# Ledger of designs, part 57: designed miniproteins, single chains, continued (3)

Each design is a single chain, and the fold is of that chain. pLDDT is the mean over its residues in the fold that is shown.

## One batch from the design tools (miniprotein)

Design m9970
Fold by ESMFold2-Fast:
Structure m9970 (fold): chain A 65 residues (1-65)
Amino acid sequence: SHEEAFESGLATLRAGGGPALGAAAAHEMKKGGMVTDEAGREAYRAATAGADGRTVADLLERGRV
């Protein structure tokens, strides 16, 4: 389900995802409607600026729809 995919993605990022995984997750979760456009864009910008997976996961979780 979308809910299971979202939670699994966040768990993967928090377990040690780097910026590349963070950027991919932010793009996919935004495109899939799992997060708001604003949160997805913010998370993607953070990831492309070098933020780790934990930081990106926190941003995505705040924007969950």
Scores: mean pLDDT 84

Design m9971
Fold by ESMFold2-Fast:
Structure m9971 (fold): chain A 83 residues (1-83)
Amino acid sequence: SERTAAEAAEGAIAALDTYDAAGLRTLLEMTRVEVLSLAPAEKHAAIEAVFDAALAALEKAQTVEEARAIVRDALRRVIDILR
């Protein structure tokens, strides 16, 4: 079976602790592309807004713990939108 948009976001959450700050940004950007390619069009605007806010917050994060919290919270919001 092909991977769903929700499964892509869940997989990214599961991998968060394996990435440094730069890796978390790359993970978020790659997950955005995958989720948007799989998600229904009517949900794209809400999903894009979550990723845009998370990327902006990530640029201001001072610690890897803050960066992980930002990415985790964003991906959880995306999963909620996909329900």
Scores: mean pLDDT 87

Design m9972
Fold by ESMFold2-Fast:
Structure m9972 (fold): chain A 56 residues (1-56)
Amino acid sequence: LQAELDRARQLRDTGEAGLDEAVATGSMSPETVALARQAIDEVRAREEKLQAELDA
């Protein structure tokens, strides 16, 4: 559980950094940026679920 949570956090951090760079450089379409934000939100939901399981 902890390893899975750590992996999810790392994935989200990497995704957020990549998205910020893509937005800054203008290399992504608005549609792709929206999909990437949605994917990051799903990773956050997974982190929340894993944290709840760890706290149980």
Scores: mean pLDDT 78

Design m9973
Fold by ESMFold2-Fast:
Structure m9973 (fold): chain A 85 residues (1-85)
Amino acid sequence: KEKEIEELLKKAEHYRKLAEEQRRGARQSREAMRESLERGRRGEDEALMQTIAGLNQISADTNEWLAKRAEEEAEKLLAEAEKLK
């Protein structure tokens, strides 16, 4: 019983760390999007810069979605551990 609780808490910690990594990835993609838009504004190939910005937008949205799923999984594992107490 105590070992089962410990295993659930370790899995919850893993998913929390995964969510943090995915949140960082989303922020990096948002930054890359801003940089691409600024480069287009400064006279680089605007169509290409808009395309790169769009791809980074998709990456950011995907990482945010994955982070939310990982956070939800961590909460479920914590709830299971609480039921065993």
Scores: mean pLDDT 86

Design m9974
Fold by ESMFold2-Fast:
Structure m9974 (fold): chain A 81 residues (1-81)
Amino acid sequence: SSSAEEELERLALAGLGELQRARRQADRDGWSPEEIRARLDALLARTRAELRRLGAEHGVPEAVLQRMLEGLDRFLADLLA
């Protein structure tokens, strides 16, 4: 893997951790399902935007970037299940 792909992988993993922490915090604070979804959707959108920005900046193949974004979408779906 390229150094750029490794950096994107680290960013994606950090984003997953942020989603998990946000879900746990929302559960502790008694947020509604709608509030939880809105918060997690916002965090995911930020991570997606940053991955696309860095991917473009470092010339990461679109197929690699797309797989990472799809992985994040699947993780969020599972987290909200």
Scores: mean pLDDT 86

Design m9975
Fold by ESMFold2-Fast:
Structure m9975 (fold): chain A 58 residues (1-58)
Amino acid sequence: SEEDIQLRQRLLADPSDVNALRELMELLEVDPAKTQEFLQMLEAGENTALILARLNQV
C-alpha cells in the first residue's frame, strides 16, 4: 500500500523514527511479541534495511 511505502521510506531516511516502525507494524498487523522484538532491534541500533527485510518474513 501507499502507507506501507511511505512508512518504510521514513524509517530508511531516519533510523531513529521509532513511530514509523510502530505504525508500519500496526498496518501489517504484527503480533505484540514480534512488535516489541523489532522495536528492541531498532533501539539497539540494528541496520534498518535488515529490520525491514526480517519484518517481511513474519
Scores: mean pLDDT 82

Design m9976
Fold by ESMFold2-Fast:
Structure m9976 (fold): chain A 108 residues (1-108)
Amino acid sequence: AAAGREAVLARVRAFMAELAAKAPEEVFRYLREVLGLDDATAETAAAQLVLIGEASGVEVMEVLEWIQRAEEGDEEAREKVEEWVRLAEARLRAFLEALAAEEGLPVP
């Protein structure tokens, strides 16, 4: 149980780190310099943006542009971003369910 939990956490950390590594430098600059995020928060945000991009088939910088438009009150952009977030959440859930099953932990 404890060993399985540590293995799942290590795999989640590796998965997020791999996603963050796929982010363009421009994404990290935006998160740090425009949004004022610290390095750890920017890395987590970059991983989430890459996951959204991979789940939706949209380029990461284009995802950021649509998020900006949604924050400026563009209803179409908000609906599109919400759909992409749902796709990303489904992909992450499937990953976690597969890891839980592999390690003999309860499926979420």
Scores: mean pLDDT 80

Design m9977
Fold by ESMFold2-Fast:
Structure m9977 (fold): chain A 73 residues (1-73)
Amino acid sequence: MSAEEFQDVFTELAKKLSPEELRVVTLLARRPDMTDEEIAKALGISRSTVNRLKKRIEEKTGLSVEEIAARLA
């Protein structure tokens, strides 16, 4: 992804997502191999909270969290 494409995608996500949802996306963009358990540990939240945040991201964007992370990577 080019720097311009990254900035455009990130700006659109920042408009639609909460700070917690943005943390999940940013973490997966840097570490796409992370499991829900590892994300939960990194953010200090429960695995069920990670699953809820992922579902909200998918509802708001129409893309999976993994697809968004791949676009930002």
Scores: mean pLDDT 76

Design m9978
Fold by ESMFold2-Fast:
Structure m9978 (fold): chain A 94 residues (1-94)
Amino acid sequence: GSSDLESYYRQLMDPDVWQQFQDSLDDQGLISRSTAVDIISRFLQLHYNLSPSVARGIATDSVDSVDTDGDGLLSRGEFYQALDLAVDQAYRLL
């Protein structure tokens, strides 16, 4: 569930990247698609040493896969699902 993924990524992500994510959530716990892509891209670059172009491509594909409503906003749970997809894609490149 979302809480299990939250605990996992809170431990895995750099504290600065985690803080950027927390600061990007609105009063409803939603994050913009563009900010989600930026945060996931930064995480992939720092954690998996991916190039900016590759990291952004993976982040974009992952966010687009979970933003099924196309409203340009992700819930906290959708953000963690996008992270999980991005991590899976990154592992396939290693």
Scores: mean pLDDT 81

Design m9979
Fold by ESMFold2-Fast:
Structure m9979 (fold): chain A 70 residues (1-70)
Amino acid sequence: SSARRILEEAVELLRSKSKEEAIASLEKMLQAAQDSGAPEEVIEALRLALELAKTKPKEEAIEELERLAE
């Protein structure tokens, strides 16, 4: 699903970048999705990924996102 792909991209961003850089990238992706009228499932997946990235330590955010992408 499109939502699963977004969660997988969020995991990749968190693994390859600092937490702060990953959050900035996710915020930019969310803005782009909203501006383009992306499906609600994509917008909600980006919001969930962003919330987890902001509220949890990086490794815990990755584990939760991988679980959600299953």
Scores: mean pLDDT 86

Design m9980
Fold by ESMFold2-Fast:
Structure m9980 (fold): chain A 94 residues (1-94)
Amino acid sequence: MNMKTFLFLLLTKIKDVGPVTAENIVNSFTLEQLLTADRDQLSKVPGVGSAKAVKIEVVLKKVREHRDNYRALLLSIPGVGEKTANKILQSSGI
């Protein structure tokens, strides 16, 4: 299982978060730091800003709360359907 790959792909599905911004987020934190990151820490990442940091914080909280059910987590994100969820899980080795 590659959790950083999962988080990178998950972040790219958040509205207004592109691959460059997702890469900046994943590279700015260790896995443990990323899972516990608050909006203040996230807003300091290039390309995030305050509004995106709030959205990202909500998604990362869901990752912590649903560690046993990443499929349900992915399906809870607006715009992520079954096909997209399956691709993210397969690419992440989950």
Scores: mean pLDDT 78

Design m9981
Fold by ESMFold2-Fast:
Structure m9981 (fold): chain A 66 residues (1-66)
Amino acid sequence: SPLSLEEMEKILAEQIAEALAWVKANPLSEELKAAIRERIEALRARAPDDPIAQLLIRGLEEVLAA
């Protein structure tokens, strides 16, 4: 069976938390930060009301702020 929206949100939240912990120990390059900023803007423009896209945007913003 395909994953439910709640299961997908939980998996993404757990992966974002793991990525955020890793980034705090291993700072991102300036080039990768620029690519992440571009991806955030693309997601906002194309999927403003998508809960999965909103979760990804928030996770990417936290990764940039780490």
Scores: mean pLDDT 78

Design m9982
Fold by ESMFold2-Fast:
Structure m9982 (fold): chain A 90 residues (1-90)
Amino acid sequence: MKELDELFDKTKKYLDQALAAAEAGDLETAKKYLAEAQKYMKEADELFDKVKSSLSKEQLEKVSQKASEITGKEIRVIGAMIDAELERER
C-alpha cells in the first residue's frame, strides 16, 4: 500500500504539472510531464498486480478511488492539450 500510494502521488504530481503546462500553452512541457505520469501509472499497475491478492477489501476500495482520480486528471490533461493545439492553429 505505501509504495503504491507513493506511485499514485508521483503520478498526480506529474499530471498536475502537465495540466499547468498545457493551460499555459507549453505543449512540449505538458507532453513531457504526461509521459512521466504514464510511466508511474504503469509501475503502479504492475505493483498492484503483484499485491492485489494480499490487499483487504478496504485497501482495494482505496486503490479504486485513487485510480479513478488519476484517470480523471489524465483526461483533463489531454483535454487541455487539445485546447492548446486548437489555439495554435488559429
Scores: mean pLDDT 84

Design m9983
Fold by ESMFold2-Fast:
Structure m9983 (fold): chain A 95 residues (1-95)
Amino acid sequence: MEELEKEIEEKQKELEEKIAKIDDDWEKKILLAEAQIEVLEKLAELGLLEPEELEELRERLIASIDAEIEKMKKDGADEKYIKRLEELRERLREL
């Protein structure tokens, strides 16, 4: 658990540094959501989450993505960004 938490934290930090260099705020939000899904998928694959914990984390992340989609639609973001978030939401639902 300790070693896995460190690996996840290091991967997240590298991704945050990469995201910080991107001037596109829509792209940053999508990459952050993708990273969160990758972490959850890895934890699920390794059997480190109880079924209840996995369901709670999945539902919270889905709600976060839904809120971001709604905000992007309100702010007039290009459909390509909305479609990518909808694809990430679907990927998360299949988890």
Scores: mean pLDDT 77

Design m9984
Fold by ESMFold2-Fast:
Structure m9984 (fold): chain A 77 residues (1-77)
Amino acid sequence: SSFDDAKKRLSDAASKLAELYRSMGKDEKAQQVLDDMEKLIDQAETLPESEATKVLNDAAKKYEEEKKKVEDEIKKS
């Protein structure tokens, strides 16, 4: 389903971002990303499927963009 695909995308994006933060010694930030992801999934499950899917995809995109930004910052330092 679109919801399952969005949830998998979000989980993958959040996990990759958290792993990147952990590689930088930012364990607290990594855990915050994972905690925020779980809270968002719980909240999305209370919404209609189409709205939930959009919320999860929007969040996944933000984590994907944040990861790219952090990688760019590492490359410049």
Scores: mean pLDDT 87

Design m9985
Fold by ESMFold2-Fast:
Formats: C-alpha cells, structure tokens, sequence
Structure m9985 (fold): chain A 80 residues (1-80)
C-alpha cells in the first residue's frame, strides 16, 4: 500500500523520534511514549492517512508490545 510507504518514509525523516529496528519502526531510545505517539499522529494527519493504512502500518511495520492499544489511540486522535 503506497500510503503505508509514504507514512514510513515521513516517520523515518524524523530520526529524533523514529528509528528502524529489526525491519520495523520504533521509538528512538529515551523518547517518551506519549511524545512518540503524538508525533506519529501528527505526521499521519499531515499525510491524510486512511484508517486502513494506519492499521496495516501498526500491524506490520510498528515495533510495539501492545499494538491493539496503540492502534486505538492513533485512530481516536486522527478523528480529533
């Protein structure tokens, strides 16, 4: 999905928040989890990312131990 690739590229263009680890995007060490998620939401809003693209990104490309909670948080914030 091209939207997912654009999201990945946009996130990785901000290395102060996001890094690629083990083939997935994760928070840079020492970044607060809320700051990480808020920045992810901001970039997703800038790209007008669809809910489907966000779901695919979180399931396949985001390194997080609680993907379901993170997905719910991101989708809720995108609707605001």
Amino acid sequence: MEEVEKLKEALLSEPEYFVEKDGKITAKPDVDGKEFLDRLVEIAKELNASKEAIKEFVENYLDHPDKETILEYILKKLEE
Scores: mean pLDDT 79

Design m9986
Fold by ESMFold2-Fast:
Structure m9986 (fold): chain A 68 residues (1-68)
Amino acid sequence: MSLAQQRALADTLVGLFRQEAPSLSVEELEEARRRVVAQMEALGFDPEVIAATERDLTAVIEEHRAAA
């Protein structure tokens, strides 16, 4: 998988995570973030893409926490 394809998939995952966030607790979102990162590592994603995705997912969790 190319770096561009990895980034596009990561962007899609972040979008889905943001859509589901209002239906989940902060604890459930933190668990989901851990699972996404672990799955990306298992699939051999580029460390830069994994780090960017973790930051984006963390931002969604912080937005949800601030809205509560």
Scores: mean pLDDT 83

Design m9987
Fold by ESMFold2-Fast:
Structure m9987 (fold): chain A 100 residues (1-100)
Amino acid sequence: VVQVLEVETETEVRGKKVVVKATVRNDPERGLVTVDLDIFVDGKLVGHATVSVKYEPGETIVVELEVYLPEENLSLLITITLTVNEDGSVEVEVKVEEIE
């Protein structure tokens, strides 16, 4: 059975409000986690990404996504840190930074 977590991260880049919404689907029986990202700038949906990774209990997985948003002329580095506990539950941290 799949565990679903929703995480929202808000930051400001060049005076614009950037919101990344992450939906994390964890299947501990398969050792598989899927992360769906929706990227909003000033309330408008401007990007989407999906990543799936295999894991083992007690593992920390770091996924880095470079996203270019041509309408906003922004380049973003989105870092997703997944900490898998020994029981197969997952903790998620999402960071958003501008690429220089």
Scores: mean pLDDT 79

Design m9988
Fold by ESMFold2-Fast:
Structure m9988 (fold): chain A 80 residues (1-80)
Amino acid sequence: SPLEEVRRKLRELAERTTDPFTRRLLEIAVEQLELIIRQEYGPEELEAVAARLETLLAGTTDPEARRALEEAVRVVRERR
């Protein structure tokens, strides 16, 4: 699924990232996506997760991390 693919990409990026701050932001994003994967959430919860991911995106200047987080926001918002 697109959500599982994005979670995997974020985890792989977090494992490769040498900057501890960027790694932690990516780990938080992975945790948020895992909560969606493990539970059935309503539209209100999905929008809240998307907003949190946008906050993480605003917190990093790493171009690869930003692209991965933008993809995560898109995938979460496309879920209904």
Scores: mean pLDDT 82

Design m9989
Fold by ESMFold2-Fast:
Structure m9989 (fold): chain A 75 residues (1-75)
Amino acid sequence: SLQAQLDALAREAEGLLLEVAAAYRKYQTPEHEELMQRIMELAGQFGQAVAANDLETARRLLAEIRRLRAEVLAL
């Protein structure tokens, strides 16, 4: 169902954001801060897409969050 798909995306996003927050707290470099700010902006948009039941936009935003999370963890 649509709701089950949105719930799954929301759970994945929460896990990714926790990993990013942990890396930011540990390292606190300007590079981590810049990527964290971008991720938080995307997380806000993702939350709006989920609230609007916009699965396509939520999936696109989550894909971008995954990409930026990989960049944070590679720093």
Scores: mean pLDDT 88

Design m9990
Fold by ESMFold2-Fast:
Parts: structure tokens; sequence; C-alpha cells
Structure m9990 (fold): chain A 95 residues (1-95)
């Protein structure tokens, strides 16, 4: 069903956000000691965050009248924006 596909997309988006958070936390720790690794981790986190945003948008399109899906997608978008700002800060500190 479209609802099951929407839930699958949200689950994928959540997994990508969680993985991106771990990568950015490691990048933030490595800025002073291993800046090259910090850059690679921050870039990888950015790719995952973009994937999460695409999956969240897909979920909303699959279930546009489902308020729960819209609220979960909005939460993922808020966390994605936070993580993208953290990526920018890591890259600025190394540049």
Amino acid sequence: STAERAEEALRGARGDVEAARELIEEAERLVETDPKKAILLAVAARILVVGALISAELAVRLAPDDERVRREAEEIRREARELLERVREVLKRID
C-alpha cells in the first residue's frame, strides 16, 4: 500500500539522519587532530542528510493526507537542517 511505502521511506530517512549524526559527531571530534578525515566524514554526513530529505518528501507525496506522516517528515526536515548547519561549521573550522 502507499501507506506502507510512506512508512518505509520515513524509516529510511530516520536511519540516514541517525547515521549522519554519528558521522558529524565524529567529524566534530577530529577537526583539530585529523582534519582530512573530518572533511570526509562531514561530506558523507551531508550526502546522507540530502538522502533523508528526499525520502521524507517521498513519504509526504505517497501519503499527503496522513497527518502523522507529515509530522514525522517535518521532524526529519528539522533535524536535517540542524545537521547541515553542523556540517557547514565543521567545514568552516577546517577551511
Scores: mean pLDDT 90

Design m9991
Fold by ESMFold2-Fast:
Structure m9991 (fold): chain A 88 residues (1-88)
Amino acid sequence: MDAAQSTAIELLLMSRLPDEERAKRGEEFVASGSKEVTALVKLMEEIHKWEKAASEQERERNRAEREKVFNDMLQATVGNLKAAEAAK
């Protein structure tokens, strides 16, 4: 598994952590990560804000759409990291 895939998996797992642990892990990724990783961490926090604001029913209905947005950004980040690796 390449570094881009490992980073993507860690970000996905981090999205499931409690708020305090997620914030700490996010700061660690931002401190050591690229601009793309930083943007993805910020998007993850934005999605969590949307989830908290939504009613239980709206959250369930919109979950797939929000997951799609996150996954699309995650795939873009993986693609960018692979492109950077290939350019070496």
Scores: mean pLDDT 68

Design m9992
Fold by ESMFold2-Fast:
Structure m9992 (fold): chain A 94 residues (1-94)
Amino acid sequence: MPSPLEIAEEFAARLRELLADLPAEVRARVEGLLQRMLESIRAGDWEAAERALAGIYALVAEAAARGLLSPETEQAVVDLLEEAGRRMNEVLAA
């Protein structure tokens, strides 16, 4: 069974691929939040991990609102977020 960290690392890799065409400053902000999320999970600091993830959600929503994401990419990000959350909850509930 994948660990919470493995699920988070897979999420980070896929999100980076989906957001590759965003402006460099937006990608840098996402990368900073992904690093904080992964570091927090490694430290067992779930509150810090949740704050970093909330920041990623807000940043992606802002990019979508600005028309920086295609409808297909926006849907793929939503699907990725829902799947990562589902897998994480399943592992943490076990």
Scores: mean pLDDT 81

Design m9993
Fold by ESMFold2-Fast:
Structure m9993 (fold): chain A 113 residues (1-113)
Amino acid sequence: SSAAAALEAAIAELARALGETNRRLAERGLAPADGTRSRISVSVDGESGTVEFEVVDGEWRVVGVTWESEAAARALTEAVGLLTEIARAGGGLPAGEIEVTPESLEGLRLGLA
């Protein structure tokens, strides 16, 4: 689907931005350790979307992507896009479980504007 293609493209862009940010963080001794995981989840009308990342050989790698509806895939694409902007601004990917709500997405948009 077009939503799935957009999600795949957004995830690839986030992976590139994280690679650049990881190199800068390594210069400061702040690079995440191998085995660090980050899981980003969204829920729309009871249907979920999730993308999982793990640090392997010093680089963030995509280890899983699931989505139950086109709406969940679109919401996940939006969350991934905002994380890409945070990474480009010099932020890292947060470790652990990250539940993204419409309110948290709006907060991220306002923080980046």
Scores: mean pLDDT 76

Design m9994
Fold by ESMFold2-Fast:
Order: C-alpha cells, then structure tokens, then sequence
Structure m9994 (fold): chain A 76 residues (1-76)
C-alpha cells in the first residue's frame, strides 16, 4: 500500500494562516502554531461570530480552494 503523506501548505495556505493568526491576535483570540486553518476560523467564530469570519474571507490576500472550504465550514 502507498503511504499517505500529510498535505504540505502551499504559499496561498501559508499566507492565509499567517493572516488569520494575525487577525486572531488582534481580536484577542488565542491560537497555536499547530492549529489548522479550520481550527483558527472556528476559534474566531466562537469568540467573535460568523459575521467576522465572512469579513475575514473578503480580506484574504490570496484565494485558495482549501481555504475557501474551511471558511464555508466555519460559516455554517
């Protein structure tokens, strides 16, 4: 059987996670360096609400399908 490799962050995903961690810090939300994009978004949603998550999606430096999926899951 072929081994399953952990997905590596693309440049778009790295920009998104850095942006989200900076915004979480600005909003007073604690995040860990091991948190996924979805985990950071859920922490922001739980602290600030889904409307803030929608605003952050519009402020993203680069569009990415995986990041967009994480925002969709957090917004629902």
Amino acid sequence: AQPTYAPEYTDAMKKAVDFLNAKAEELGVKTATTDTIATVLNKIKDSQGADVVKQLQNELPEKNTIVDLAFKQAAE
Scores: mean pLDDT 69

Design m9995
Fold by ESMFold2-Fast:
Structure m9995 (fold): chain A 85 residues (1-85)
Amino acid sequence: MEELKEELIRLLREFPGLDAEEAAEAAKRYREIKAQLSEAEILEAYARYVEERIAELEAAGDLEAAAALRARRPEVEEAIAEARA
């Protein structure tokens, strides 16, 4: 379900900026979403988050952080392939 994947990515983006009460609610919602998604769908959502984050870092000129995330692509792709097998 694409809507749940989009919500999962949104929660990942927002989580660092939340207060303790908001973080507790977000963590509860995150667990509810993960319970409804397969491992492959969760990894696909994470891969989309990583790509969006790489693009943001490159646009901001943080090439070192972008390169570090880009280096993780093969591991994420392998994990998705294993989860789908």
Scores: mean pLDDT 78

Design m9996
Fold by ESMFold2-Fast:
Formats: structure tokens, C-alpha cells, sequence
Structure m9996 (fold): chain A 115 residues (1-115)
């Protein structure tokens, strides 16, 4: 069904996010902070690409679409900061909290449509 396909696509998104976090951490340990920054930018862009494919593939409710657009903006803002700024650990934690909040809003809105 369409709803099962949406749930599967969300599961794929979460798996890609987890792998991307691991790849960024691996780059930090093996190649240093600049390599980790470039890896994080690549992985965040991959998530944006998957979310845009999700939006193009499924006819989303206005509520889900609004939360997806908010998430895309938070992701792009984080990439822009990673490109233009050297972020402290505290600043990185704040950006990750914003990202987690936007992601949870999107997931919650989608889950409400799927239940």
C-alpha cells in the first residue's frame, strides 16, 4: 500500500542518517575535523536528496508537507553553518537539537497520517 511504502521510505531515511553519523565520526577519528566537516555536509545533503525524493514520490498532506519543508530548511541552515563557521561543541549540540526537533515533528506528523 501507499502507507506501507511511506513507512518503508521513512525507515530507509533513518538508516541512512545512522550510517551517515557513523561515517562522519570515522572521518573525524581517521582524517581530522576538516574531513569530518566535509563528510557531514555530504551526509546532510544525502538526507535532503532523500527527503526531496520522498516529497516527489508521495502525495503528502499539507501538515506533513509543512513539517518536511521546516526539516529541509533546518538541514540546509546546518550545512550553511558547517561551510561558513567553525562550530564549538556547544554550537554543534544546539544545531543537532534543532535538527532532532524538526525531524521528530516530521515523523510525528507522518505517523499521525499512517495510523
Amino acid sequence: SMKQAMAQALSTLMAVWTVGMGATFFALRTKGPDAAREEAIRELQRIIDLLQEFEAKFDLSPEVRAKLEELLKVLQDFIDKLRTETLSEEELEEELKKLHKALQKFVDALDAELS
Scores: mean pLDDT 82

Design m9997
Fold by ESMFold2-Fast:
Order: structure tokens, then C-alpha cells, then sequence
Structure m9997 (fold): chain A 68 residues (1-68)
């Protein structure tokens, strides 16, 4: 998926009324399954921007792993 496709998918979930907690749980499943990792990262970033502390912590952890 391209960054544009990822943004479209995230926006569709927001438009559907998905909560920050549900976005984080969905992202965790994608990471656990090794699928759609870029989408999972964007879901975590979105949940973090909504003010979810657990998503913010996970986003920082994943960013550190990508740079290492």
C-alpha cells in the first residue's frame, strides 16, 4: 500500500466513528500478524494524536525500532 492508500484507510475508520482505543487494538493485531505494518503505524499515530497515552508510548517504541 502507498502512503495515500494508508491515509485513505485511516480516514475511512475515523469517518466510521472508530475510537482511538479501537484503532490501537486494530493496529496491534496487524503488527502481531505481520500484515500491513505501515497501516498499523499510521493507526497508532492517529490514536496517539487523539490523546491516547498507550498509543503515544507504542508509537515512540516503534519509531525507535525502525531507526535502530
Amino acid sequence: ATPLDINREVQALIDAGVSAEELLERARKYLEEGKDVDLAHNLILTASSMGLPEAQALFEELAARERA
Scores: mean pLDDT 76

Design m9998
Fold by ESMFold2-Fast:
Structure m9998 (fold): chain A 79 residues (1-79)
Amino acid sequence: TEEKKKLIEKFAEEAVRNLDEVLAYARSLPKEEAIAVLEALIEKLEEVLKEAEKVGASKEVLEKLEEVRERLRRERERL
């Protein structure tokens, strides 16, 4: 699915670009809300990663998605 692959590539680029803003937003929330937001984002990243692997996304795209997921998980662990 070429369209799916292209959308995942764009998503990965945007996720990396916006990561610091997303983390800052989570840090601005009360603890319970921050946890809920981070958990929802981590779950979404895991879904996107599975789809990316299925459609044969490049190693670079997979590495970007995994880096974003790792950064979100580290922020969640901090709470």
Scores: mean pLDDT 86

Design m9999
Fold by ESMFold2-Fast:
Structure m9999 (fold): chain A 75 residues (1-75)
Amino acid sequence: KPTWTVTVEVVDENGNLLDTVVGRTEDIASAETAALIAATEAARRLGKELVDLRLVSEDREAGRAVFRATVRPKA
C-alpha cells in the first residue's frame, strides 16, 4: 500500500523545537488527522496547550508531509 510519512514538529511560541513525532498514513487527509492526534497528545504530555497546527511542507513525490504544532504554557 502507498503510505505517507508524517512528521509533527512540536514547537513553543518562540519556535523552539520541543518534540518530534513521526508516523505513517495512507493519504494527506489521514495525515492531518494523525498530526492533530499526535500534537494533542504531545501538548498534554508536556503540560502545555495546543494553539496551532499547520502543514509547513509537503513532498508529494516522496509521500512526505511535515506539520508544525505550536504549544504554550497552561494557566
Scores: mean pLDDT 80

Design m10000
Fold by ESMFold2-Fast:
Structure m10000 (fold): chain A 69 residues (1-69)
Amino acid sequence: SLDDLLERGEREVREIMRTLPPEEAAKKTNQLILDLMRELDAQGVPAARITGVAIRLVGLLVQLLLEKK
């Protein structure tokens, strides 16, 4: 389901941010989001829902980058 894909994406972003330096983590997370968007588009998910997923994951990335010390 879309919720399962979101939960997986959020877990992957958090793991990337925990494991890699900020610049490398941001780059890898951006690629993850782009790959996920392409996969959802290929599966026929409406653009509005794909956009919602992307915004949520980008928001998480920004939040984690700002919280990283």
Scores: mean pLDDT 79

Design m10001
Fold by ESMFold2-Fast:
Structure m10001 (fold): chain A 93 residues (1-93)
Amino acid sequence: SMEEIKKNLEELKKQIDFLEKALEAVRAGRYDEAIRILEELIKKSKHPAIQNALRYALELVRAGRRDEAIAVLESTLEQLKKEYEGFEKKLKE
């Protein structure tokens, strides 16, 4: 369904935007802000692998393991972007 693909694109775009903000917060050392954003993302995520990656990143942020948290968040962001591109391609073709 085209409507369902559009809905999924909107949801993914919002998740990508939130994750980019979390990544920026971690890079800036704003860990309390990053934790808040990540907890919200975990609640909104429907994908078990993404939820698990976000929970792992959250624990790394809480532990002050900045570089490891960044690596997990960047990997998760790339996964979401690829999923978004896949849906966008289906909608345009």
Scores: mean pLDDT 85

Design m10002
Fold by ESMFold2-Fast:
Structure m10002 (fold): chain A 93 residues (1-93)
Amino acid sequence: MTREELEEIARKLREQLLELGVDEETAERLAELLLNNPVEAAREVLALDPDSPAFVVAAAEMVRVAVALGEPGAEEELAELAARVAALKAAEA
């Protein structure tokens, strides 16, 4: 993953969080956190609304960045978030 690709992902995340009703300051802070610590950024996004499928999906995308960067434990975090997304989708079905 290149720095340019990571910056584009951070920009898209900021826009997604704004669409979900997160304030501009928080959305920008979380996008910047993704550039430095994607797992921590994912945890903070999930904490905003842990039962919202949209926030869980956003957190999973951040953890995928950590996996692509080779961060230890990121694959395990992604598996947990993927299971949570599946459970939320099943509850909506």
Scores: mean pLDDT 77

Design m10003
Fold by ESMFold2-Fast:
Structure m10003 (fold): chain A 79 residues (1-79)
Amino acid sequence: SFIDRAVQLLRDELPGLRRAAEVDQNAFARRVLDLARRTLAEAARLEQQGDFEKAREVLEAGIRELLELQHRQRQAELA
């Protein structure tokens, strides 16, 4: 399902983000990691409640926020 793919994509990225946050003390990497973790935790909670529609909405919103955060970071690095 879409939810399973989104969860898998976020999980696949977590080890890399965790390493960056731990090694470099990179504030950006920590923010991305925290957002990804919160998104996955909230989606999991909603799925446990049987609210798959809200779980999907949370994943979609979280992915959008992650992309916006990445875009802002790139803009800051170019400024």
Scores: mean pLDDT 72

Design m10004
Fold by ESMFold2-Fast:
Structure m10004 (fold): chain A 81 residues (1-81)
Amino acid sequence: SLADARARIDAMLKKDKEAQKAAIDAAGLPPDVAAIQNKIVDLKNKSFEAFVRGDWDTANKLTKEALEEKKKLDEKLAELK
């Protein structure tokens, strides 16, 4: 059913998000860098959830926000070189 499909997708996305956040935490990155990476994970997760629910405007908006956060991450990493 549609409800069963949504529940399975939600469970999978939750597991992936928790695993990615745990990996970021375990890496011992500077707090500001870790915060940007965690925000990118959250934005990508929410974007995919919106996409599978048929909310394409929200999915596109969140994808663009994730790309902007990636640009900020790249700028921060460049400062550390």
Scores: mean pLDDT 77

